Designed miniproteins, single chains, continued (3). Designs and how they scored, part 16

Each design is a single chain, and the fold is of that chain. pLDDT is the mean over its residues in the fold that is shown.

## One batch from the design tools (miniprotein)

Design m8530
Fold by ESMFold2-Fast:
Structure m8530 (fold): chain A 79 residues (1-79)
Amino acid sequence: SKFEEAKAELDKYLDELRERMKEAIAQGKPFDEVVREAGREFFRRLWELAEKYGLTPEQRDALLDYAAAKFREAIEELR
């Protein structure tokens, strides 16, 4: 489904973003700054994917809930 395709692209993007966050932290960027910047990029990408795949409002809201949980997990793994 379009929803599953959007979710798969978002998962791949988060994996790439997690690696960039690890690198930024290793280079001495403050943790809170890295998280804030990554959060802006991640949720911007989510909205782009919702538009790209023509998600319904219900599918978009489900993707937002999924994304929030996954981003929180990624942050905890970086601590």
Scores: mean pLDDT 88

Design m8531
Fold by ESMFold2-Fast:
Structure m8531 (fold): chain A 67 residues (1-67)
Amino acid sequence: SAAERAARIEAAVDELLALPRAPDAAEIRAILAAHGLSEADIPEVLRRALEREVEEGIELLKEAVLK
């Protein structure tokens, strides 16, 4: 269901945000697959991760994305 998918996206975002650096596309794909998600979910997961990161550390997010 949509609710189940939303829960999996939040779990994937939690894992991505626990990383010490910004992941590349291949790493994102692997994490999503571990949570039962696909490449089609990447834009939504990234949007959610960026949204939460902006609230916690704009400077850290900028550094991670630029490197």
Scores: mean pLDDT 76

Design m8532
Fold by ESMFold2-Fast:
Structure m8532 (fold): chain A 97 residues (1-97)
Amino acid sequence: GSKELTEKIKETGKKGLEAVEKKDEDAVLKQVDELLKLAMEAFRNGDINSLKTAIDELEKIYKKAKEKGLSKETILEIEIALGMAHIMLGVANLIYG
């Protein structure tokens, strides 16, 4: 896996968590979208470790967003991103595992 990709994923996840603390839902969704794009890059590159890191960061954002009581619409968008990332991980394990 790419160390640079993993570090970018972690930084994006950190920004997403900061946006949740501020209850800035537009900023949360921007970071979730970026995490999904980075997860797609990891998937295309067979970088299973970076893909798992993106899922871990999305799960942290999801848990925190629920704890902070963000809107149902924002929670649903995070759930969709998590579902897509888990599907990518399942497919990657079949191809590269």
Scores: mean pLDDT 90

Design m8533
Fold by ESMFold2-Fast:
Structure m8533 (fold): chain A 106 residues (1-106)
Amino acid sequence: SFNNGMTNLNNQDFDLAIQNFDLAIQQNPNNWQAWNNRGLAYQQQGNFDLALQDFQRSIQLNPNNWISWRNLGRVYQQQGDLQSSRQHLQQALSLRPGDKVLQQEL
């Protein structure tokens, strides 16, 4: 479930985190946090395509969640797509004005 997925993510057990977030999404497909956190697990495994899909789904469910906008920008940065990275990080910053960490990532 979601809480077990969070525990596994914190313990760097990304395979178990993904399995638990899959279950959380099956139980509540509108849980944008489960999509976001599964995306983080995929990103940590280097599975950037699946990470992007999950962050995009999280944003579709909750466009005001700055965390998924930031994470989407970070994946694009890791792929070398600096234009897409900057665009999505700017959207995160627009939702969190004055966030010094986000300002430094631009």
Scores: mean pLDDT 90

Design m8534
Fold by ESMFold2-Fast:
Structure m8534 (fold): chain A 87 residues (1-87)
Amino acid sequence: MPSPQTLLQEAANGAEDFAKLSKDPEISKKLKELAEKLRELAEQPEVTPEQLRDAAEELDELAKKSPDPLISFGLRKLADALRRAAA
């Protein structure tokens, strides 16, 4: 299983890539902010299950607000990976 830090780094990279693909400037901005937050968490020596669940919830909220079904699908997939690591 990849480490929680690796999954957070993958989620950060995904969120940043989706920010570049998003045509909604508000969603793009929020995805960039989330990517930075996820990278900061990935730099911590230990990540709690609560932090992983909180990160997954933020990804799901942006997925729900995104009008692009591909971005929504991708963000939900990243959220699911973080929740699985938190179990």
Scores: mean pLDDT 85

Design m8535
Fold by ESMFold2-Fast:
Structure m8535 (fold): chain A 85 residues (1-85)
Amino acid sequence: SEEEKEKAKKERTEEIAERLRAAALDPQIGDELTKEYLEKAKENPEKRSAYLSAALGYDMARARAGMSDEELETLARNIVLSEEA
């Protein structure tokens, strides 16, 4: 129950952090992920806020190539929090 929820949240945060690191390393990947999540936000109004937060995160990682791994993990946590709301 609660332990399983914490584990799922950690796994989701880790997944998003990996995508953010990929976006930071390759501006083309960052642009593609940003566009993908903007389209998902249009197609899924119930999850619009979460997808827009993800799109912004990928765009920020792409634009700010100097972001640390810790900063990218913080962005991942914020995206996961928006998915829970």
Scores: mean pLDDT 77

Design m8536
Fold by ESMFold2-Fast:
Structure m8536 (fold): chain A 104 residues (1-104)
Amino acid sequence: MKEEAIRHLRRAVSAVGRAAKIVYEAAGDNPEALKYVKEAFRHISEAVEALDNGDLEKAIEHVRKAIEAVRKALSLVTDPEFRAQAEAAIAEGERHVEEARKAL
């Protein structure tokens, strides 16, 4: 169970990180979007630290907060291609968070 949860959380972190990068590239010089992207990367970093410490519940909380921050930044992106790519990566991350929760 724990090993399966860790695998899913690592995949969730990877997916949310890709979404944050996509939104960062699409944000340009929009300061509000960049603020949320910075919040997303901070939560991704905290999720990685929690995983390294074996705190799976804390890792899940930070991945969920990263997803929320990416969604806030994405709401400020108008390019449909970047929006579609980011939404797909967010959905992948959300699926892996749910699978990690089931594996706990």
Scores: mean pLDDT 88

Design m8537
Fold by ESMFold2-Fast:
Structure m8537 (fold): chain A 94 residues (1-94)
Amino acid sequence: MLEEAKKSLLEVIELLKEMGLITDEEEKEMKKLMETGEKGLGIALAKALGLYHGSKEVEDELIDYIEYHGGLPPSFLLSLAERLKRGLRRRKAE
């Protein structure tokens, strides 16, 4: 499940890059966060969600949750990453 969440989030990062929503530096930083473990995966997902919604508040609220609870459950990470991936693909197709 954690490896599935990591794979799904990598695909999200690739979509964000293809759509011009992130820089090379932002892609590198998000990938670096993913290598720091479950908490880092959650923070990378929070950044991706904030970018998708155009909202720093969405990013910050999810980071606060991750800091307070020590991370996101791998199943929840996977679910959010898959939903975000679908949303990005839909936006790209428009």
Scores: mean pLDDT 79

Design m8538
Fold by ESMFold2-Fast:
Order: sequence, then C-alpha cells, then structure tokens
Structure m8538 (fold): chain A 83 residues (1-83)
Amino acid sequence: GKTLSSEELKEKIAEAISKKTDVEKEKILELINETDGDVVEIAKKIIETFGIEKEKVAEAFAEVAKEMGMDGEKVKELLLERL
C-alpha cells in the first residue's frame, strides 16, 4: 500500500476542505494538529470552528481516504452518521 506520513495525510485533508470552502488551508491544518482525537472528533471540530457543512467535510475526508487506498464511501457514511 501507499505509505504516507501523518503530516502528509493532515495536509491533504486540510487542502481538500480548503478547496471545497473559503477557509484557509493553514487554519484547518492548525486545528487538525491541535485536536487529539479520532477522525470523527477532528471532523466535528472543523465543522464547529469554521461553520462548514458536515457533507463537505465528510466528502473531503472520503476523497483523501480513497487516495490512500481506503474505502472512501465507508468513511463518508461513518462521518455523516456521527456528525
């Protein structure tokens, strides 16, 4: 499988969300780095802090998950169910 660092994963998520919203990539990345939790807790903090629709955040996480060889649709469903 493709091996990516945690830093690279965080950057890809921040970039994907930034492209779907008007929020700066660096601000999203700072929040991700500050949040010590699972994917759901990170997504929830992004939604609450920046006022982003949960669907956009879930789609961004799903796209990055798919790029990393994970089941993006399952990640999207889990996030939408928990958010």
Scores: mean pLDDT 77

Design m8539
Fold by ESMFold2-Fast:
Structure m8539 (fold): chain A 98 residues (1-98)
Amino acid sequence: SDQERLDRMVEVVRRALERGSVEEYLEAKKNNTLYDWLLRVLGREDPELAEWFRRLLELSRRGPGPESQRAQRLLDELIERVDELVREELERREKLRQ
């Protein structure tokens, strides 16, 4: 399902952030290249998931319709969940400094 794929994407991103991709994420967010960064991160670990994400991006860019709206909602949820993961990783790093 789309939700199961979204959950898998979040877990791939969590592992990438734990391996030191936080600075890359912050730079991508600053430069508005977050989707390109996500494609690279996903493609390294799960090429099938990266392909699903590419299709999701293409669907979100189509003209108005229920498929485009659903794709945009999934992208919005993904970004929200990734932002939460970054917050959690920054908090984890802060605890290690104490």
Scores: mean pLDDT 83

Design m8540
Fold by ESMFold2-Fast:
Structure m8540 (fold): chain A 96 residues (1-96)
Amino acid sequence: SKLEHKVTVNEGEVATFEAEVPEEWEETTVKVTVKATGATVQVRVEGSETTAGGTVNDGETVTLEVKNEKPGEKVTVQVAALTGKATVEVTVEFEE
């Protein structure tokens, strides 16, 4: 299963996405891949117990993981544009 989002984020703005963990597995790893074009962005991925974050430079792709997510929990992805207007592609994948 895969969720894909493509958004434009203006400098100083934050885009927020939520993904619900599937009820198929007892524990799920949530992988969030972020590609930034046009500006540097800061990414934060908030799971139930863990948080991952990083900086994605213009033209870069970064993958972040939160592990041990339980069925029905929500994972929040925030992308903040730091240096200008960015086109951001976010892919969320779920693994057992």
Scores: mean pLDDT 83

Design m8541
Fold by ESMFold2-Fast:
Structure m8541 (fold): chain A 66 residues (1-66)
Amino acid sequence: ESERLRAQGLELLRQSDEAYEKGDYASAQALDDQAIELFRRARALSTDPIERAVLDVAIASIRASS
């Protein structure tokens, strides 16, 4: 379900933030990549144009920041 994949992606972003705070940049980037994959899957399963647009923005933001 798209909502569960979104929740998992957000949890990975939280873990990425913690890794950055600890100076573990390699782990943070790996977690960001995993979050992008989960958001891409959530988008593919979503039938809501607004949810798809939100996920597109989230993916673009993570890619711009990595």
Scores: mean pLDDT 81

Design m8542
Fold by ESMFold2-Fast:
Structure m8542 (fold): chain A 86 residues (1-86)
Amino acid sequence: PVTFMSEEDLQKLIEHLEKENTEAAYELLAIMYIREGKAEKALEYLEKLPKEVQLKLLDELEELAERIGDEETLKIVKELKKKIEE
């Protein structure tokens, strides 16, 4: 479930991503798919980023998920970290 604010941000991000097609676009797509529980899709976009950026993004998402109590996102982030650090 997406809140009104999250949906507005998502729409703005999608519009920006369509125009920019940049590293920032891949970060945002990875975050969106992680939040939707789509680990395979998230990994596809993460793999387009430098490894250091991948790990930093996942660390930041892990901390955020722990703070807000999003167990589903936390589980996915930990799974993705294991695959990247292999």
Scores: mean pLDDT 73

Design m8543
Fold by ESMFold2-Fast:
Structure m8543 (fold): chain A 79 residues (1-79)
Amino acid sequence: MRRLYGLEVTLTDDTDLTDQVRAAAEAVPGTTVRQSVFVPESRTVGLLVDAEDEEAAERAREAAGAVPGVASATVREQL
């Protein structure tokens, strides 16, 4: 069943990596990024992801976390 997930991506510096992180997440089959936001004060990129299942959402988190300049990525279901 399709669900919405929030991905929070923490960056190593204040470089805007929104496009790279979004592209990495969307490259995962069964995922679509609905919204993205960059918050330079916290070095964070937030993504709202529509995913086919939790496994697709976790793969999107892994893909985003693999982008150079990303320190960590977390995912949670949006209820």
Scores: mean pLDDT 83

Design m8544
Fold by ESMFold2-Fast:
Structure m8544 (fold): chain A 74 residues (1-74)
Amino acid sequence: SEEEALAEAGRIMREYEAGRISPEEAVERLAELLPTLPRTVGLVVVHEFARLLREQGVPEEEVARAVARLRSQL
């Protein structure tokens, strides 16, 4: 369900923020969830994750690659 997929997206982002998973692992796990969400909701998830990557000091080139990969799943 959309609710379950959103809860899982939030969990993935929290695990990344806590340092339990790598940015690469977070991207892969989110990429699997995005096709199960409405496009408008998926875009919000991508935007929120990009914000987290920037806050964690990930280089903008890597953020751009992550965003492009995730948007390709929408």
Scores: mean pLDDT 86

Design m8545
Fold by ESMFold2-Fast:
Structure m8545 (fold): chain A 62 residues (1-62)
Amino acid sequence: SEERIKELEARVKALPPDSDEYIQALLELVKLYRELGDEEKFEEYTQKLIDAVRARLRRERA
């Protein structure tokens, strides 16, 4: 729903980058925007998710 998307977007803004909760919120946003057929937002959040996972992996190995 639209309310769920706004809640998840607020969580992404409030949560520490690359935390488990942040990555989970991005995964849920990717799924919801895919279900809505919003290709632009789907691509945007998919890219953010990839970037967050990459940053987390680099941090753990640095």
Scores: mean pLDDT 82

Design m8546
Fold by ESMFold2-Fast:
Structure m8546 (fold): chain A 71 residues (1-71)
Amino acid sequence: SLEEKARQVRGLHLQGMVYASLGDIDSVNSVIDQLRSMRTSLRSQDTPDAFRLADQIDRYIESLQDLKRMA
């Protein structure tokens, strides 16, 4: 379900933030790659709810990329 996907996305974002706080850039990159894969899959479903979740993923990816640049 989209609700389960939304929880998974939130969990990945939190994991990425933890890895960034530890300076584990390789693990942050792995989380970003997983989020990108989910974003692509959601956008291919062509529904408004999936598109909204994909846009949320974009914001999380940008946040994690910014954390990497500050290291």
Scores: mean pLDDT 86

Design m8547
Fold by ESMFold2-Fast:
Structure m8547 (fold): chain A 85 residues (1-85)
Amino acid sequence: MMAEEEQMLEATRQALAKISEDTGASFEIVEARVVGDNLSATVRITVDGKTEDVPLVGARGPEGEFVAAIHTPRFGVLTAKIKLP
């Protein structure tokens, strides 16, 4: 498998962990797809005992950064920046 896809998946997990710290919500990746420097995912968000599937998009930059944005019904658009290895 391509190392770049693995890096983006790991960065997505790290981004969700940071967003979880800010919101108190729990996140689980249901599915993810990488196309070039872009990632699309469906994430299960749990907050206040309610669970919903929400979209997440991410992009990899040339300086080894990964920026993820998740679209949540309660918090709106949440973003996190992760340093890629």
Scores: mean pLDDT 78

Design m8548
Fold by ESMFold2-Fast:
Structure m8548 (fold): chain A 90 residues (1-90)
Amino acid sequence: MEPSGEEKLLAMHDSILEALDRVFEVASPEQREEALKLYEEWQEKVQPIIDEYHEKGYLSPEQMAEIEKIHKEFMERLSEISGLPPPPEP
């Protein structure tokens, strides 16, 4: 469970940034704005988990389940906005 929470968070953030980059290559200005709004919502939802990770040095099973749910919701909504296929699971 500790093999590292930071690497997992970085990998998820990188996958989100990569997905946003793909959207920005093909999306209209309005779709880009919706994608950025989703990114802001994602950051707000994961912020408490990131803060706790910095204090503890690991992600609990509950935090892992929560962040995975948040990540999946983001990717699904981004796919709907852009019409692009969802990226591989982190």
Scores: mean pLDDT 75

Design m8549
Fold by ESMFold2-Fast:
Parts: structure tokens; sequence; C-alpha cells
Structure m8549 (fold): chain A 67 residues (1-67)
């Protein structure tokens, strides 16, 4: 699904933006796509949710290690 792909791409982009202090650029790119992102999240397969959760946990651990 294009909506699922858009959500996954946005999720990965959000992690990169957080890492590189580029939250404003992220917001500008995805601000007009909020409804598409919400639908993508709702349609997200269980396997992909698990993958994104692993990515999020890794990012949290990496940020914690910086402090």
Amino acid sequence: SELVRLFVEAFEAALEASRNNKSLEFSEKYEDRAEELEEGARLLPEEEKRRLLERLKAEIEKEAAKK
C-alpha cells in the first residue's frame, strides 16, 4: 500500500530528523500529509509495526548512550 509505504518512510525520516536536529525540515515535508500518514498507520501490518518498534527502541538506546 502506498499509504503504508508513506508512513514507514515518514517514520524513518522522523528518526533521522531527530538525530540530526532537523525537526523543522521534517515538519515542512510532512505537514500537508497528516491524513495520509494516519491512514498508513492504521493499515500498517503487524510485522512492519514490530520492525518500527525495534527501530524506535534502538534509537532510544542510542540517544540514552549520548548522555
Scores: mean pLDDT 74

Design m8550
Fold by ESMFold2-Fast:
Parts: C-alpha cells; structure tokens; sequence
Structure m8550 (fold): chain A 78 residues (1-78)
C-alpha cells in the first residue's frame, strides 16, 4: 500500500479516538477546502485540527503522536 495512505490512516484512527463525530465532520469539511491546494496542505489542516482538539482535552500524548504522524505524512507527500 502507499506509505502516505498508511500514515494518513493512522492519523485518522487517532482523530477518531480524540474527536467527536461532529468534530470529525468539521475537520473533513476543512480538509475538503484544503484539498485543491494539494496533499501537503490537506495533511497540515488535518494535523493541526486534530492536535489542537487533543490539547484542548488535555491529551498531550495524542497531540504529540498526531504531530509526528502529520510530519511523516507531509514528507511522503513532498
């Protein structure tokens, strides 16, 4: 499988653990708006949204893991 798709899937799994269904819907809408600008912009939007929500909930470990996965996905998309 595409390594980028694997990293994005891992980011999505963490997002499901941290975010509510409503927050996931909002994040998907933001990602759709970023998609015309390319994969890197989409990954940055998702990474920032999920990590910010994790921090708001006090989940520092998930926020750090999300940032690492987002950085790896950005490198693969470049």
Amino acid sequence: MDELQTQVARLGKLAQEVLSDEELDQLHAQAERAAPQGAVATIQTLTQGVSQRALEKGDLQSAQEIQQLGQQAQQLAS
Scores: mean pLDDT 73

Design m8551
Fold by ESMFold2-Fast:
Structure m8551 (fold): chain A 60 residues (1-60)
Amino acid sequence: KPNMVVFKGLKEKVSLAQYQSLVQLFLDGERKGLSAEEIQKALNEYIERNQIPVEVEVSS
């Protein structure tokens, strides 16, 4: 894969719907050809906006 994503500090408090939204956002970024850094920003913004108790690391 051109980019990889790791969900760090994933807690039982994260709902299946929130997890699937994060995965979908990553996949949409991959399909659009966004860089790892661009996808990291999008995921961090989504996490902050929705107060999701997870950390995300995107690497090439």
Scores: mean pLDDT 76

Design m8552
Fold by ESMFold2-Fast:
Structure m8552 (fold): chain A 76 residues (1-76)
Amino acid sequence: MSKEEELKKLEELKKEIEEAKKLEPEEQLERLNEIEKEVEPFLSSPDEEVRKRALELLIEIGVQQLELAVQKVLGS
């Protein structure tokens, strides 16, 4: 992929993270796990901007995964 294509794909994945918030907690977690797998290869990009963007998305996914885990424990 070109740098422009990689950045566009990461922007699309960011929108998918936002759309996942509209799902039920179990479906949101499953969708976040799928998006995480799609983002992770970009950490191996030769472009620093692409790697930084991918890392930012992985941090956002990780925070949401932790929030969902806490909700599951406390929501019981």
Scores: mean pLDDT 83

Design m8553
Fold by ESMFold2-Fast:
Structure m8553 (fold): chain A 85 residues (1-85)
Amino acid sequence: GEIEKLLEKIKELIEELKKSASPKEQAALREIEASLEELAKAKTPEEFLELVDKIVLALTELSEEVRKKLLPLIQEFVDAILEKL
């Protein structure tokens, strides 16, 4: 479905970004990926909000350049999940 396609696009972008990322940024990127995978399986508004908070916190660990590349796709993904709740 659309959510699975968005998740795959984000995962591909994360793999590219990891190639030039610092160890701290690589850890944050792994946390974002894991949280997005869990968000795709979220069934309640409470689970959704907790996972979004984790993603936002991990995004603050990234450089502005890396964050700007991920934000549009993450926003699209989050909106798609919210529409199904």
Scores: mean pLDDT 86

Design m8554
Fold by ESMFold2-Fast:
Structure m8554 (fold): chain A 67 residues (1-67)
Amino acid sequence: GEAELKRKGEFGIESARLAPTVEEARDAAISIARHVGRGEQREKAIELAKRAKTKEEAVEAAELAAS
């Protein structure tokens, strides 16, 4: 349901924030974008995550996917 997708989004964002490396944060952001992202936002979030060079950029991609 909608509430479950919101909880999964929050979990994905936190997973990216807690990741010990940029690579792991990026993987977490890509994963959550694929699972909770919709339509064009999903594609944009995945592309941002792939381009992320810092943990902050990976977290931004995860937040976009969850919005």
Scores: mean pLDDT 80

Design m8555
Fold by ESMFold2-Fast:
Structure m8555 (fold): chain A 68 residues (1-68)
Amino acid sequence: GGKAVLRLIDRLREKGYTLKQIAERLGLSEETLKKVYELSKKGYSGEEIKKETGIDVRELADKLLELL
């Protein structure tokens, strides 16, 4: 789980966006987005990420796609 979120964040960063700028556009703290990114990179499931951060990774992926 979380592979879609990783790919979308990495694509936005390749376009020159920082994690802070991505978080601001999503209405999230940079710390929350960074935590989601690191857990996703470590292979945590969407359910595990939601338990740790309160963030639904499917909703987050949809919002990230709208920023591309």
Scores: mean pLDDT 84

Design m8556
Fold by ESMFold2-Fast:
Structure m8556 (fold): chain A 90 residues (1-90)
Amino acid sequence: ADEVLETFIADLEELIARWDELPREVQERAAEHLVGLRPQILAVASKASEELRKRLSETLRRFAEVLRKRGFEEHAEKIEELAEEIGSLP
């Protein structure tokens, strides 16, 4: 679980760093894809360490900010909800 989540966080950090360089169509697909991954992300996060869940939650909040800045308000809200759910896991 931790290895999978570490890889996901690294991929998400890269996506955030390169977000403004991506064509709008690619941004739209990436936003939809990540929102659609919610159940898989929650399943992996629930089995991961607290440190990794905290890092994931923080990275997702930063992604939501990038999404909102580019007019993906609905996707940003869903990603923020996911970040809150992950941060609230026992």
Scores: mean pLDDT 84

Design m8557
Fold by ESMFold2-Fast:
Structure m8557 (fold): chain A 68 residues (1-68)
Amino acid sequence: APRPPTVEEMEEAIKQIAEYLKAEKFEEARKLINEVRARLGLPPFADDESIVSGMLLLVAELLEAILR
């Protein structure tokens, strides 16, 4: 199992994804979402999967890490 990222690292990643989305850099956002999901041991982000679905899983993992 990969070492889980810290809460701080996950917050930074989510902020970067949000910045990419605001700049309409959807490819960069999708790539970063996929990278963070891989670090969390989640399945690959499908090309036809919405960014909202990808982000929702990351937010759920962040909340679980905060709750410990």
Scores: mean pLDDT 70

Design m8558
Fold by ESMFold2-Fast:
Structure m8558 (fold): chain A 70 residues (1-70)
Amino acid sequence: SMLVEELVEALNNKDLKRAYALLLRMDEEQLREALSRVDKEKAKPVLEALSLIHPRESVRELLREYLESL
């Protein structure tokens, strides 16, 4: 999925604004796929921020679950 590839790129580049916008359009399956492909060290700060600020509760919960697994 192009959205998955775009989110991986945004997270690896620490592009908080782009990642935020992409997550408004993605489902849980697409998000889980993107998280399996990110550079954990590069993505972590943006994922921590998004887990606190993103308007979608399901996104925040999934990101918290992912971060707890690191």
Scores: mean pLDDT 87

Design m8559
Fold by ESMFold2-Fast:
Structure m8559 (fold): chain A 70 residues (1-70)
Amino acid sequence: SLEKIIEEIKKLLDEYKQLRAEFEAMRKNGQLTPEQEAEYRRRLLEISNKISDLLIKLKKIKPRDFVAPF
């Protein structure tokens, strides 16, 4: 349903923001190995791709009067 897609997008956006904040804090404190940095970047990209896919699905459900719900 439309509502479930919107809820999932909001959840993924919150997860992205939290992960990004954690990544920046770890980088700022010099606590990241190159392997850990690569893993953070991979996870952020994965979440970003999921959000993009859901936004495309959302637009297809309401193509003519699409307004971002967030």
Scores: mean pLDDT 81

Design m8560
Fold by ESMFold2-Fast:
Structure m8560 (fold): chain A 98 residues (1-98)
Amino acid sequence: SREQLDAEVQEAIAAMLVSLARKALEKGDRETARELVDQAIKVLEKLPVATPGSAAVLRDAGRVFAEAGDTEGVKRIAELAEKMGFPEVAEELRRLAE
């Protein structure tokens, strides 16, 4: 469906933003990493349908926030994962925020 294709395109954009955030983090730029993950979250929140790939993007985004020391950011992604129908991802990220 068109909704599925639109979701796949937005998922790819979010995945690219998280990949760039990881590269920023590797260079010690935690602020840019957080900003890029925030942009990825905004893209994921606007998905017309949740995709299996969006679960992987949420996991990676949560790990970037955790490595950047942003515990509140990890919790925010966990809440989004639960709302999108990925309770196992949400629980994994909540444990990461401990």
Scores: mean pLDDT 86

Design m8561
Fold by ESMFold2-Fast:
Structure m8561 (fold): chain A 90 residues (1-90)
Amino acid sequence: MELAKETERAAFEYYREKEGLSEREARLLGAVAGAVVRVLAEEDEEKAKEVLEIIKTKGPEAGLKYAYSQLSPEAAERADAEAAAIAREA
């Protein structure tokens, strides 16, 4: 899951450096972005790579909007469930 780990790192760095979020908040949101990209990569790895590049260039909000537009309804439910689980454990 190299792509998901790279996405989590890229989102964390963006939230910390560009948006000035706390380390705790940036780690949480980075983990959510990584989980969404992992789910997308299971359906379409090339689309998941595009999301990572959008996150690096335009930020995680733009990348996640694109990711959710590319997910099947079933995969979107899985991504939302994983994001909710990360938020509850944080």
Scores: mean pLDDT 83

Design m8562
Fold by ESMFold2-Fast:
Structure m8562 (fold): chain A 92 residues (1-92)
Amino acid sequence: GSAAVAELAARYEALPALTPADLRELLTEYLTTVAGVAPAEVEAALADAGAGLERLLLRILEELAARRNAEVTEEQRARAREEAAALAQLLA
């Protein structure tokens, strides 16, 4: 979820030796192992930085809401877009 994305960003800031390539690898590992996203889908999202990450985060949010029989709010969608933009900036 969004908290996990924020945690990854914080870890990146704590490790100044990390390159954007290292961050992509860590994010891929987290999204595949914790969020259950297919590796190829994560790779495609990271290659299309920003738009790809936004689509992936919104899809995860919608899937989680569906499993909980809940509806995704506009505020949650706005948050996901904001987090995707922040990650895209770190990957640049």
Scores: mean pLDDT 69

Design m8563
Fold by ESMFold2-Fast:
Structure m8563 (fold): chain A 99 residues (1-99)
Amino acid sequence: SLKEQAERDVEGMKESAEKAIEAAKKNDPRAGVYATSAAILGVAATLFGDKETLEKARELFKEYIEKAKEVMKQNGQLAKDVLDVLETMLKEIEKEIEK
């Protein structure tokens, strides 16, 4: 079902966001690629997810944004790129929830 696909997309988004944070901590240039993957999965969730799934995605993005801010204190450049991607996606998810 589309709801099951959206729930899988939210889980994949979480995994990609976690990889982005870990890559940023290690100064791994793949951090931006993982953040972009999280954003793509977030977009997919907004297309097919119900309000409950979107609320779950919103809370996960807020969590990973806070983690990115902590990493940015030590590894500013890659963590900032991750943060910018995640904050942009959070705004998009919030717009879909408001509809």
Scores: mean pLDDT 81

Design m8564
Fold by ESMFold2-Fast:
Structure m8564 (fold): chain A 86 residues (1-86)
Amino acid sequence: MLRVGIVARGSAEIHEQARIIVEALRAAGADAELVDEVDLSRYDVGVTLDDGPNPSTTVTAKDEEAARRFLELVAAARPAMEAALA
């Protein structure tokens, strides 16, 4: 099971979006959770969502295999995320 840590920085909206992403990734088979900071010693993949003046999404993976598995999970989770955001 892939471990994914998600950090939200900024508005209440980005925190809600991060929560939806966590739930969608869990439904797709990941061990995903909201965290205060990315720690790749505890997680295979870290995702940081920031909606400040220069909005950004940063994804870090501990290795290429973790990155590959994360992309597969995102593809599987996308329909659920889109439905939850509608």
Scores: mean pLDDT 80

